# Designed miniproteins, single chains, part 108

Each design is a single chain, and the fold is of that chain. pLDDT is the mean over its residues in the fold that is shown.

## One batch from the design tools (miniprotein)

Design m3773
Fold by ESMFold2-Fast:
Structure m3773 (fold): chain A 77 residues (1-77)
Amino acid sequence: NAMAERQAALERIRELAEKTREQLVSLGVDKETADRIAETIVRAAQDALDRGLSPEQVLEAAEKAGQDVIDLAKEDA
């Protein structure tokens, strides 16, 4: 069921974005910037799923994007 897989991936990506937001705030990133980054991750994932990319690949890309942003925030702290 492709729709169920898409929904499950999107829910995991939303959870990932929320965790990324919380980690960024804990690293000293302001709440407004952290919120925008989280929204960007979710939006990019929704757009990729709408273009027919696989839910598995989109989830992996979102996980990498979140980790890359956290790593960058740690360097700038």
Scores: mean pLDDT 83

Design m3774
Fold by ESMFold2-Fast:
Structure m3774 (fold): chain A 100 residues (1-100)
Amino acid sequence: MKALEEVKKLLEEAVGPDPQGQKILAATLELIEKALSKLETEEKKEKALEILLKLMRAEINNEELEFDEEEKKVLEELKKLLEEVLKEEREERAREKELA
């Protein structure tokens, strides 16, 4: 996805060469990709990434951003999917820790 590569590039530029920041960036990108994988279609995934890029660009440029109802719905859906992925990651890590 072209939009995912743009998000990755912006985050990498923001973090710079900091090793701790790079680890946080990698984990954040993994969570975003997992959340996106739960969307039903490639079109929905691309639209969610485009809205995320719009958010990031507006924040960087200190621009006022107005969302329509469809954009708000996509953001809310993405938020719920991210919360679900975070819960799954916590459960998976707890299981791995017990097995190690």
Scores: mean pLDDT 68

Design m3775
Fold by ESMFold2-Fast:
Structure m3775 (fold): chain A 87 residues (1-87)
Amino acid sequence: LLEDLYIEPIRQAIADGRAYLDAGDLAKAQQSLDQAQQLLDQYKQFIQPAIEGDPTEEGKKYYEDLLSSLQAEIDALRAALDAALAA
C-alpha cells in the first residue's frame, strides 16, 4: 500500500515520458522525466533509513533492485530524449 503510493507515481511519470517521446513532444517528455527523477530521488531519501535498518539481506536487496530498475528506465528514456533533441 505505501509502496504503491510512492512507486505508482514514479512509474506513471516514466510511462508519460515514454508516450510523449514517442509522440515527438520533447518538451513534455523532458518535463515528465524530470518529474520521475524528482519523485524517485524523494522516495530514495525516504526509504534509505529503512533499508539500512533492515536486518535481512532479502529486504535490502528487494528495495535496491527496485530503485536500480526505476533509475535504469529513467536513464534509458533520458538518453533517447537527448538523442531526439540533438536531431
Scores: mean pLDDT 82

Design m3776
Fold by ESMFold2-Fast:
Structure m3776 (fold): chain A 57 residues (1-57)
Amino acid sequence: LSLLSSFLSKTTISKEELYEILRNLGIEPPEKIMDIFDLDGDGTIDLNEFIVFLSKL
């Protein structure tokens, strides 16, 4: 596994980290948030998609 590739595409957060960030911002996460972001089915959230989601609020 390439370290360079990891640094270039390392923009994911765990679902628990996602919920903690939303709680700290005073935002209640929607029930379908994992269905929207977890397209790979591995339980991680793309940070860029998360930021775009926040910008729509």
Scores: mean pLDDT 63

Design m3777
Fold by ESMFold2-Fast:
Structure m3777 (fold): chain A 63 residues (1-63)
Amino acid sequence: KMEKFKEVLAKKVAEKYGLDEKEVLKLLNESKSGSEMVKKLVEEFGIPKEEAIELFEEASLEV
């Protein structure tokens, strides 16, 4: 379930921001918590925190 969640989230982030899905997935796999995933998306890819949280919630609904 967690693996599938990270894959869905990585795809959504990559599609919305024109990023490499594999790079996003790798960053998420290095994270141990949801809070850390959101922090890394903000810090590494410059994604607004509110948008990162929305994408996190959307991915959670698909798994």
Scores: mean pLDDT 80

Design m3778
Fold by ESMFold2-Fast:
Structure m3778 (fold): chain A 62 residues (1-62)
Amino acid sequence: SGAEAAAVLRERAERLGLDRVTEDLLVELAVKTGRSDLAQAVYDELGEGAPLEEALALLESL
């Protein structure tokens, strides 16, 4: 679910020291979860450079 996707995104961002959405984070999310639709939703609603916390909240709502 979206909560699992949010956990993957948070872990990867923490490992890379990132506090915002990047294309590489969204690609990793899609690859690790098999949910390219969730990665696309983050990109469409928030875009690259959006705060990580907003992306996590969006994913948890999906």
Scores: mean pLDDT 84

Design m3779
Fold by ESMFold2-Fast:
Structure m3779 (fold): chain A 88 residues (1-88)
Amino acid sequence: MANLRFAARAAARAIKRQGPAAVENAARAIVETGRVTGKREETIRLAARETAEIAGPEVAAALAEAAAKIDPEAREVALEEAERLRAA
């Protein structure tokens, strides 16, 4: 849990510092963390939540959408998170 949250918060902070240009690299890092830990859905949900808290819901939705394009096994969960963030 703590390691996944740390990775998620690091991605969120990178997006806040560098703007939307960092979203693709952050999505790749989050997808890789999910694959290595076997926690694909949990990692995407944590990353979206931390990014929404730090950088805002629109950029968090973009991160989730980018993750959906990279990871077909987590696509459904990632798109669900993006939809939830855009509706908020």
Scores: mean pLDDT 82

Design m3780
Fold by ESMFold2-Fast:
Structure m3780 (fold): chain A 116 residues (1-116)
Amino acid sequence: SQEDLEQLERLLRQAERQLAEAEALVRRVRTDKSLSIDEKKRLLLEAEILVGVAEVAAAVVIVVGTKLAEKYRDSDPEFARQFEEAVRRARELLERGRELLEEIRRLREEIDKEEA
């Protein structure tokens, strides 16, 4: 239904906000030279948690959106296409989250070398 599409759009916006916040935290760790090692570690942990929450929301959009796209393909192809677009956007968010997790891992390695 239209309400189902609106629910998926809300989950996409939630995931986008969580990823943007995580990206801002990671950027702060890279650019803010006043941060202590402990502060950097806390910000990276917060970013990792935000990515996890966003990935769950995106996964729900993929599972539910795929089922609804299949349901409407024959009866309402235009409506099915809107669910397929939501699924595509959710997959892009998952890829963005994976890239950010890789950056978090690299930053943690760099911090560990600073402590050694």
Scores: mean pLDDT 90

Design m3781
Fold by ESMFold2-Fast:
Structure m3781 (fold): chain A 64 residues (1-64)
Amino acid sequence: GPAEELLKLSLKARLELMEKAKELRKQGYEVKTETVDRTHFVLTYVKDGKEYVEEVDAEAELKE
C-alpha cells in the first residue's frame, strides 16, 4: 500500500544520503546526518571553517 511504498522510498533516500556523506568525508569534510522525518533528512558538512547544509527529500529524489 501507499505506506509501504513511502517506507521503501525513505530507505532508498537514506542509503543515498549515507553514500554522499561517505564521499564528502573522503574529501576531508566533517559530516553530520540527521533524520527529520521518514522522508526528510539533513546533511551538514564543514570544511575550512565553512558550514554547508543540504536537505534531502525522499519523494523529490525519486523524481530524478
Scores: mean pLDDT 74

Design m3782
Fold by ESMFold2-Fast:
Structure m3782 (fold): chain A 83 residues (1-83)
Amino acid sequence: MEARRQGEEVIAILEEQIRLLEEEGDEEGAERLRELREELREALERGELDLEKSRAYVQIETARKLREIGDEIDAELAKRKAE
């Protein structure tokens, strides 16, 4: 049960990251993540998803975190330019 819930959370993170890449115009990055999302959905349906050992989970979580940090840095730089 938990693996399914965690898998759905990972898919939600992927969908968020895809949206951000699409907004930035990174078509290759967005397409790569869409393929990964489909693979995870199929694995979840088969009950084969092991998130603790999943390189995909670590990669997605890291990418999402780096994107958040980047957005915060950009916002800070914009504010400091106004000083």
Scores: mean pLDDT 65

Design m3783
Fold by ESMFold2-Fast:
Structure m3783 (fold): chain A 81 residues (1-81)
Amino acid sequence: ASILEKAKEYLRKVKELAGEQELTVEPIANSPGIFTFKGTHFEGLLFFDEAYTVFQSALLFRKGAGPDAPALKLKGGVSLV
C-alpha cells in the first residue's frame, strides 16, 4: 500500500514531465523496490531504495514507437525536481 503510494506519487511527477494522463503501477514479484510502469505514451520500470522512501530512477520506453526507439531515463531528484 504505502510503497505503491510512493511509486504513484513519483509517477505523478513523471506523468507531468512526460505528458502522461493514465498510469498503471504494479510491483514485480521478488524484486523489492522495482515497479512496472504503464502509461499512454511510455512503459517501463521505476526504481526505489529498499526503504521505498527515495526514488532512484525510472527507465521508460516510448510506447508504439518500435523496438529501436530510445529509452527515456529519469534520475531521482534530478529529473523530478
Scores: mean pLDDT 59

Design m3784
Fold by ESMFold2-Fast:
Structure m3784 (fold): chain A 65 residues (1-65)
Amino acid sequence: SATVKLVVEHDLSKLPEEVRERLLEIAENPDKEKAEEAARLIKEKTGIEKTPEQVLKMAEQLASL
């Protein structure tokens, strides 16, 4: 189990719609390669660097909203 705190919920509200759509796709079918691609997209669109593990967590949290 993860014990690290991430400010993921705050980040989700700032994400472009294109990134949100990608995260929802990952939430439905989790894939590390897709998470890595989404991490690159997030960096390109927001300048924020995320790990694939953080992207998977973001996708789960977005799907729960």
Scores: mean pLDDT 71

Design m3785
Fold by ESMFold2-Fast:
Structure m3785 (fold): chain A 102 residues (1-102)
Amino acid sequence: MAAARAREEDALAFILGVSAAITAGMRAIPAEIYDILQRLVREGSEGIAAAARRLLAALSVADVSLEEFIEAMRAGLRALGASDEEVAAFVARFRAAFERLK
């Protein structure tokens, strides 16, 4: 159960990061990010799978780097009122979640 809970928390951080990038106007994402969203549709809880499906409906795959995606996520978080410290902490959390989910 602890491993399943940790995966759920990682999935939530990942979903929030993708949502932030969309808030910044991103509509095309790296293939690795898209592949994780597709996996969350298949393997996530009902809530995670539903959120991942909604994100996938708004997104396409393109030759976008992970760093360009992270910069869009930073811009989206700032647009939502996050401080630079909160943005840095969330980016670190997102990178850790990405490495465990890929």
Scores: mean pLDDT 86

Design m3786
Fold by ESMFold2-Fast:
Formats: C-alpha cells, sequence, structure tokens
Structure m3786 (fold): chain A 74 residues (1-74)
C-alpha cells in the first residue's frame, strides 16, 4: 500500500508545517522535512520498480494533501 504510505507521510508533513507556521518551532519544520523526504523516497522506489501508475497516484495523493494545507491558510 505504498500510495497510502505516501498519502500518510504527506499529511504528516502538512500538519507539521502548519504547526510550524503557527509556533515558529524549528523542530516542527525538521519533522515536516523528514515526512517530505519519506514521500519522495516512496515515489522514487515506485519509479525504480516500474510501478509508474502507483507513482502517479502517490504524487496525486501528496499534491492533494498540500492543496488541503494551503486551503487552511487561505
Amino acid sequence: MAVEEAREAARAAAEAYLQYLETGDPELLRRAEEHNERVIAIIDELIAAGRLEDARRAVEAAAAEARAMLARLA
């Protein structure tokens, strides 16, 4: 379920980033960066495995979580 792992990591990154914007705590920014690195790693693994449709779905899932985060800031 690599697509769902990417979605969960992207959501965790978004939540940590929103908390960082509210608090200014650099530890929250570090956590957001770690979760974003996890998303990239999952997508890279799917591409390397030739699972291009799953990679596309993982990118779409991550983008949806980013859009949801931006909507909370608007």
Scores: mean pLDDT 85

Design m3787
Fold by ESMFold2-Fast:
Structure m3787 (fold): chain A 58 residues (1-58)
Amino acid sequence: AMEERERRLRGAVAAYLTDPSLTPEEIAARFGLTPEEVQAAIDRAKAEGKTALDVAPE
């Protein structure tokens, strides 16, 4: 579902913002996404000024 995909993308962005040494490929493998989707989500989050706190895992 689109909502499930968006939740995974948010988790991927949170992982990157928490540890920016992670590659999009590593994050994509972890969340079952493509590296392109992860990179696009990270770029969007940065453009919106999002931080790890804004997308923090529970």
Scores: mean pLDDT 73

Design m3788
Fold by ESMFold2-Fast:
Structure m3788 (fold): chain A 81 residues (1-81)
Amino acid sequence: SILEEALEEMEELKERALNAETLEEVQEIEKQVLGLYTRTVHRIETDPSLSAEEKAAAIAELERRVAELAEVLKKVTQQIQ
């Protein structure tokens, strides 16, 4: 599914974040997370096979995982500086 593919990409970005050694690497990962979030929300919202409830649930799960990755990026940034 769209959500499952996005969550797998999120886990890959999280591993990249944990291995980031520079602020430039962190910033690039942040851009990729934002891009993945934006395009995935659009794909979910424009999918005619999904109900309004299914769209809301999928976006909520995506937002939860984005928030978790944002906390990882914040902690990695603090460790680099």
Scores: mean pLDDT 87

Design m3789
Fold by ESMFold2-Fast:
Structure m3789 (fold): chain A 90 residues (1-90)
Amino acid sequence: SPEEVRQRVAELKEQFRKALEEKDFEGALLQMQKIDALAQKAIEEGNLELAREIYDEAIELLKEAAEALPEHKKAFEEAIKAFKEKKEEI
């Protein structure tokens, strides 16, 4: 359900922030890939509003990540651009 997806996104956001606190760039990327997969599944199921919501939340997390891990800022900014482009296509 959309509510179960939102709850799962919230859990992945917490894991993402924990990875940033631990300076675990690879762990942060893994959580973000899981968030992207949930947005893609929402698109496949025709819930475009939920997909846009997930990408908006992911973009805000990636902005936090760029500030938290400045050595990886370019990678996070490229991910932000990719998610903005995906959001514009739905």
Scores: mean pLDDT 90

Design m3790
Fold by ESMFold2-Fast:
Parts: sequence; C-alpha cells; structure tokens
Structure m3790 (fold): chain A 80 residues (1-80)
Amino acid sequence: MSIKEKADKLFKEAKEKIKNLKAKSSEEGLKKIKEIFDEALEKLYELYEKATTEEEKEYIYKVYKEFYKLASEEVEKLEK
C-alpha cells in the first residue's frame, strides 16, 4: 500500500467512524470525535515523515486539510 493509499484509507476510516458515531449528548459526541481525529491525524503525521517525494507530501497535506474541514464542520454541528 502506497503512502497516498494509506492517507486515503485513514481519511475514509475516520469519516466512517464519525458517520456511525452514536452519542448520548453533544459533549460525549465532541469527545469521541476529538479521539477519532487525534488518532487519525497522528497517523497522518507519521506518513508525512515517511514521505520521500514532494508529491507525496503535498498529497498528505491535502488530506490533512480535508480532515481539518471535516473536524470544523462536525464541531460546529455539535455547537449548533
């Protein structure tokens, strides 16, 4: 599996976890979302360190931006 494929998989898995998330309250939901993003972003940073080409690094950075947008949208939904 290439670095790009690993980055795509991390995003897809995080997005699926968020879509399937069940929480008793907005506070619980926010905590679980933070855990999902923290884990995914940590793994994405590891991929960035392993990237050997600018193209791979730019791709990972694009995936990082997608995570950031997703995180902002999900947090906003919980805050109303």
Scores: mean pLDDT 79

Design m3791
Fold by ESMFold2-Fast:
Structure m3791 (fold): chain A 67 residues (1-67)
Amino acid sequence: KQEEGRKLFIENFPEALEDWARRQGLTPEQIEKAREIGRKAAEDVKAGKPLSEVTDRALEELAPLFK
């Protein structure tokens, strides 16, 4: 189940962050930033980093966009 969660994260997280940012009405620059954060997170999980560590870092990088 943990392995399946990592696989779904790698496949879907970048697009999910892009879609989320678009739905929030963020600027094109902020949408691109969210997509980049998602891609980096997916690569980190793919490289074997713990999902919790990667999600915490992604949320930290996304925090400025919630303003």
Scores: mean pLDDT 76

Design m3792
Fold by ESMFold2-Fast:
Structure m3792 (fold): chain A 82 residues (1-82)
Amino acid sequence: MKEELVEEIVELVMEILEIKLEVEGKTLSEEEKQKLREQIRAEVEATVQQNGMSIAELEALLAKAKELLENMEARTKEALAL
């Protein structure tokens, strides 16, 4: 469903941000994580609403988010390989 796709995009963005913050030595509280998640969800929902709701558009956003996560994983793997 549409809501499931939006939530999946939000979770991927949160995972990327948490990894970045951890590398920088920063830690978010549970309250800060919740607020950030809500802000990301609002932005995703606003973007979908402004451009017209389309499953194909949501799937494209999800694919892009997954690609960003894979690129981060590849870079960390290369750094660890020496």
Scores: mean pLDDT 68

Design m3793
Fold by ESMFold2-Fast:
Formats: structure tokens, sequence, C-alpha cells
Structure m3793 (fold): chain A 115 residues (1-115)
């Protein structure tokens, strides 16, 4: 179970890095219980809906794995991704388009930090 969740998360990160962000998000949503089982809880605003909070947790897990694929440590990726997503929480709508754009911006930020 835990091992499979990590494998799914790594495959989603690979897809996102290749530009297949929608496919990566679809893979995470299909397997969200397995992915959430290996993802720590975020410190998030109590005003966020459970659905938006869950989506942001999945995106955070995805972006941390992307950071590791780019050569960052997990800790380095977390320090970049955590504050980035915290700044985006207020504007986050939970639409597919917004999720795709958020992942794209996160990948661009991680690529800049990894260079």
Amino acid sequence: MLEKGREILREAARLALEGNIKEALDLLEKNKELVLAVTPKRAIDDELSEEKATDLRLIEALLVEVGELLGLSREEAQVVVGPFLYRKEEEFTGTEEDKVELVREGIELLREVAE
C-alpha cells in the first residue's frame, strides 16, 4: 500500500515534468487514497474546504517529488513548495485549469532553484 502510493506519486511527477500535467493530476485523483497515505498533513487555513485542502495536499506531494527528480533533496523541495502553495491558497479555485497552472508554476520555480 505505502510502497504503491510512492510509486504512483513518482510516476505522476515524471508525467508532470514531461508536460503531461493533466495526466499526472488524473493519476493522483484516481489513486488519491494511496497517495494521501504517504503524504503528511499540511498546515492550512481552516477556512479552506476539505476538497481544496485535499487538492493542495496532492499538488504539494507531486511538486516535492518533482523537486527530487530535478536533484533537490526532499527537505529542499519542501522548503520551496510549502511557502509557494501557502501564497496561492487564497486564490486557489480547485478547477482543473487552476490545478494545471499551479503545478506548472511550481515546476518552473523548482527548475529555477535546481539550476
Scores: mean pLDDT 78

Design m3794
Fold by ESMFold2-Fast:
Structure m3794 (fold): chain A 81 residues (1-81)
Amino acid sequence: SRLLEGLETLREEFLKAVEANDLKSARTVLGLVLDEARRILPPEEYARLEALAQEILASTDLAERKRLALELFDRVEAALR
């Protein structure tokens, strides 16, 4: 699926931005993921992803940001299957 391929590219770009401490690029990538999630997920599940995205951006621990990012991308990928 082109959507799943696009999601993997966004995951890679997000991890690069987080490792570089480039929060501007990280916010941009999360915005693209959340825009797609809003179209495919029920409002309750979307709200949980939006809360998770806020937690990622608020975290100062790189390992926690990576863990939360993987959870967010896994949830979106599951919704596309």
Scores: mean pLDDT 80

Design m3795
Fold by ESMFold2-Fast:
Parts: C-alpha cells; sequence; structure tokens
Structure m3795 (fold): chain A 86 residues (1-86)
C-alpha cells in the first residue's frame, strides 16, 4: 500500500507541466516518504531513480535525475528539464 502510494505520487509529479511544480512535488515526496528535504540521501536518490525507470523507462529516470540536480542548484539540469517540458 505505501509502495503503491509512493509510485502514484511520483508518477503524478513527473506528469506535472512545469519545472516549479515538479521541484515542489519531488521535495514533498522526499519529506513524506524519506523524511528528507532539498538535500536527499544517496539511498533516497537511488530509490527515486529506480521507481521512475519502472514507471517511464530511462526517460523517467533522467527526468528525476534532472529534478534532483535542479533542486540542488544545477543550472544546466534546470535548462535541460525546461527543454524536455517544452
Amino acid sequence: EEEEKFLADLEAVLRKPTLEERIKGLINILKKYFNEGENPSEEAKQKLLEAAERLFGPGGRRDVELVIKAIQGDPEAKAELEKRLA
């Protein structure tokens, strides 16, 4: 049940149309499921990447990787994610 809710919440975040909504959504997932915030642990990152790949394949994994990097202040990741959403 908790895993199903986690996957559904992650899928909803990755379907959001804007970078800002995806960042806010992923931070919410980190707080809700990992008790973490803007600086996720390697374990949390790995679980998010694996779940995204299960839901959307390699593209989903890349989207989550870019959102995590954008949360951490990477301007190149933010620019790439904005292009992928356009």
Scores: mean pLDDT 79

Design m3796
Fold by ESMFold2-Fast:
Structure m3796 (fold): chain A 57 residues (1-57)
Amino acid sequence: GPAERRALENAIAAGSVAAARAALADLRKHSGVDAPVLGATTSEEEARAALRALLEG
């Protein structure tokens, strides 16, 4: 919904892996979205790609 979309957009704007992990964890826990879990070695570029895939898919 709009709240989930806003959270993903905010995480992308923040540009950090930590922000991406928090947004994805919130989606899994609260929205029932099948969101990916980012690995310990995930780069900022990979994190942004995962968030964009959820926004666009």
Scores: mean pLDDT 75

Design m3797
Fold by ESMFold2-Fast:
Structure m3797 (fold): chain A 64 residues (1-64)
Amino acid sequence: SMEEIQKIQDETIERLLKAKSVQEKLLVFKEAIDRLRELGLSDTEIAQQLQLVGERVQQILAQQ
């Protein structure tokens, strides 16, 4: 559902902001991809969601 996609997005953003290493960030991305795939998203849709996550993380970091 759209609510589940939004929850995954919000959780992924928060986890990426808290991640201190490249290894932690890669694990966060892997888990987000797996969760979105389980919801039935295509690879293209998953890529679009991850792009939106990346943009939001950059916006938050630029405000600090």
Scores: mean pLDDT 86

Design m3798
Fold by ESMFold2-Fast:
Structure m3798 (fold): chain A 68 residues (1-68)
Amino acid sequence: MSPVERIEAALKEALADPRLSEEQKAELKRAGERAIAEAERLSKTDPEAAELVADIFLQEVRAFLESA
């Protein structure tokens, strides 16, 4: 999967999780949209940095779900 696809998949799963509040889902959606835009930009010039952006976002999603 591309970095963008990885971010989109993680965001979709988080937004479907009933343990998260609407405020938490809105926060993750904003963070995910920013991560997608950054990963898309970096994918053309620095593919490794794009993968790192995806890894960081997935780690943030995991921390959010574990704290819920």
Scores: mean pLDDT 82

Design m3799
Fold by ESMFold2-Fast:
Structure m3799 (fold): chain A 64 residues (1-64)
Amino acid sequence: SELEELLQRLRQSIADLRAQKAKIESLKAAGQISQDQADRLLAGLDKAIAEGEARIAELEAQLA
């Protein structure tokens, strides 16, 4: 179904965002980006992940 395909894509998008977060944390630890820049990027990623997880929960509720 289109809804199941959307759920799979959203789950993959969240996995990709978590991988990006790990890369930013690695760059911060290596001193390759400023703490201020890292904190701003991580805040944006955390917000996107939370919004995506909320959307997945809404769609899963529609399938229940």
Scores: mean pLDDT 88

Design m3800
Fold by ESMFold2-Fast:
Structure m3800 (fold): chain A 67 residues (1-67)
Amino acid sequence: MTPEQRAEEVRRQAIELAERLIAAGASLDDVLQAVVDLIAAAPLSSEQRAAVATEVGKYAQELADAA
């Protein structure tokens, strides 16, 4: 798996987690913490970790704001 494919896989997992938690009625703070924990545990570079965290965090906030 390329570094780009790995980052995309982690991004997909983090988005699925965020969607699942928001659907279950979790707070934005709980969602963001769970996403951060998942990304921090992933075998990504610091640059990839920051990029994925930024993208997923923004997406989770947009979902919460739309609710």
Scores: mean pLDDT 80

Design m3801
Fold by ESMFold2-Fast:
Structure m3801 (fold): chain A 88 residues (1-88)
Amino acid sequence: SKKEEALKEAYELITPLIVEAKKVYERLKKTDPKKAEEFLKEYEKVAAKIDAAIEALKAASEEEVDKKLAELKEKVKELEELIEKYRS
């Protein structure tokens, strides 16, 4: 279904970013614990937005799937930007 394909696309985008976020967090804990705490707080905020967008996509009608997927992709972009901000 359109919704099943959208969810698969979402998880394929999100999963590698979660792995990268964990790597950034583990590095920061060893090199800059204060920055690690700041990263974790920002990560939890973005993760909550992504979780809400996934639930919205799951609840979407067939006509809303494209809109809800686009909204989810914007939240995924926020996660990418967060990871890049702390990657250095």
Scores: mean pLDDT 89

Design m3802
Fold by ESMFold2-Fast:
Structure m3802 (fold): chain A 63 residues (1-63)
Amino acid sequence: MTYTVYFVDENGNPLAEPVEVPDVAAVGAEVLRFAKENGYSVAATVVDFHADGTVTVTAKPAL
């Protein structure tokens, strides 16, 4: 199945264009890559899977 991953900050503002990934493992890999590349704390991210195949990732800045 394919997931569409949305990256937002704590206030729900878009941080990047949505990314389509083939499975749940790829969602985790994208979250880790995005967080490290953009200076967000992976430990402070919240990942919400929705029944329609969308995923919302809420990221907090590393500082």
Scores: mean pLDDT 76

Design m3803
Fold by ESMFold2-Fast:
Structure m3803 (fold): chain A 57 residues (1-57)
Amino acid sequence: GAMAEHAARMADSDAIAKKRLPEYQAQVAALKAEHGTTAGRGVPAGKFMTKEEADKL
């Protein structure tokens, strides 16, 4: 039935997510590490808001 086509499309999107997600996740993690997203700022709440938000200013 028509549901078969829907299932196929969902499976495809899931496959794409599985393929791109690991690479995307790795890239984001690497970028964050380089940015200096460490726990060093855990103690002081100098900026509780995200640095990205302030930078967007």
Scores: mean pLDDT 60

Design m3804
Fold by ESMFold2-Fast:
Structure m3804 (fold): chain A 87 residues (1-87)
Amino acid sequence: SMKENYEKALKEIDKMIHLAELAKQGASRETILEEARKYGLSEADINILLTAIDEGKEAVDALIEFLKRQKEALKKNYEQGKEIKIG
């Protein structure tokens, strides 16, 4: 459903932001890979995250900013869609 797809996308974005922030705090590539798999990120998302880590701090910062903008856009688009009646 649209709601399930939205909730899944939000969780995946939040997990990626969290792991990118851990990398900025000095977490190893190996630790990030293990946590990403444990969190259930897709191989595509894992590849994006690891590529940014391998490129360095500027790429990680850019990825975090991109993901934050995607999260806000996703929320806005969902809120502008069919409202789930909160009853």
Scores: mean pLDDT 82

Design m3805
Fold by ESMFold2-Fast:
Structure m3805 (fold): chain A 68 residues (1-68)
Amino acid sequence: MDEGERLAQAIESQRGLSPLEAADKLVKEGRLEDAISLLSISIMNSSTNDERKELNERLKEVLDELLS
C-alpha cells in the first residue's frame, strides 16, 4: 500500500510526459522497479498494438538492466 502510494506520487510528478519518457526518467534516477511498474500499467492501459509493442520493448530493456 505504501509502495503503491510511492508509485502514484512518481506518476503524478511526471505528468506531461509520455509513459516512455516517464519510465526513462525513472531509469535515469536508478528507480528500475518503479519504471517496470509504470511500464506494466501503461501496457495494460494501452489501446493500440503499436503502443503496446513499443512499451513491451522498453520493459524488456529495463528488465535486462535490472538483471545485469
Scores: mean pLDDT 73

Design m3806
Fold by ESMFold2-Fast:
Structure m3806 (fold): chain A 76 residues (1-76)
Amino acid sequence: SRAERVAAELDEAVDEYEKLKEELKENESLEVISKAIGAALRAIGYAIEGHLIGLDHPAIRAALARAEEVLGIKIP
């Protein structure tokens, strides 16, 4: 379903962000910072789409909870 696809895409964006965040600890560069911001914005976009689909879907609820924890924000 679209809900499962959006949840998977959100998880992928969050995974990319976590990897880039770890890379920033080793290599502080504008390129890595830019990529990390891009991954975070992508995750926020998918999270908004997930909220529009609805929290009654378990996959979306789980993916959103993880995204909020990793990004350190609450997504409306």
Scores: mean pLDDT 82

Design m3807
Fold by ESMFold2-Fast:
Structure m3807 (fold): chain A 100 residues (1-100)
Amino acid sequence: SMRDKLLRGLESLIALLEELKEKYADDPEFVALLEKVIALYREAAEMVRAGAPLEEVIRVLEEARKLIEEALETKDLPKDARAALRWLLGMLREEIEVLR
């Protein structure tokens, strides 16, 4: 189902974010950002499991998108961390568009 595909996608993104958090463990500002994004993805996954309307799931994912976009514009992040966030932002934007 669409919900099963979304749930698998969210779980994959959470796993990738956890891996990035481990790789950049020496950057507390980046870790804090990743933890906020992970929390929103986990909230979205729980909403999908609970059968929440997709419109509400999209709202939570839009909050994650805004956090990543704000970080890319305002934070002094390492070049490789910025590249990782840009890639994640692209994946998140595609996921939101598929659900609309």
Scores: mean pLDDT 81

Design m3808
Fold by ESMFold2-Fast:
Structure m3808 (fold): chain A 94 residues (1-94)
Amino acid sequence: SLDEVKAKLREALATVMALAARNRDNAELQLALTAAGVGLQDAIEHPEEALEIIEQIIKWLEERLAAETDPATRAVLAEVLATLREIKKMIEEL
């Protein structure tokens, strides 16, 4: 349902904010997590556009993950990507 999608978007935003707080000294993660957080907030406020917004974030993060060589940074980016891909599937099943 749309309410379940909104709940999952809010849960993902909380996760992204927590990851950003734990990785304050990692400039690449701060940039990536801030962008993901802004997009998630936009998707929560405009659920009719959520699929397009989430797809744009996924594509951008996939490009960053492909270029990233630091294993710790890659692990955090992969975790965020997995969460966003789950949300995308939920939206597509509405």
Scores: mean pLDDT 85

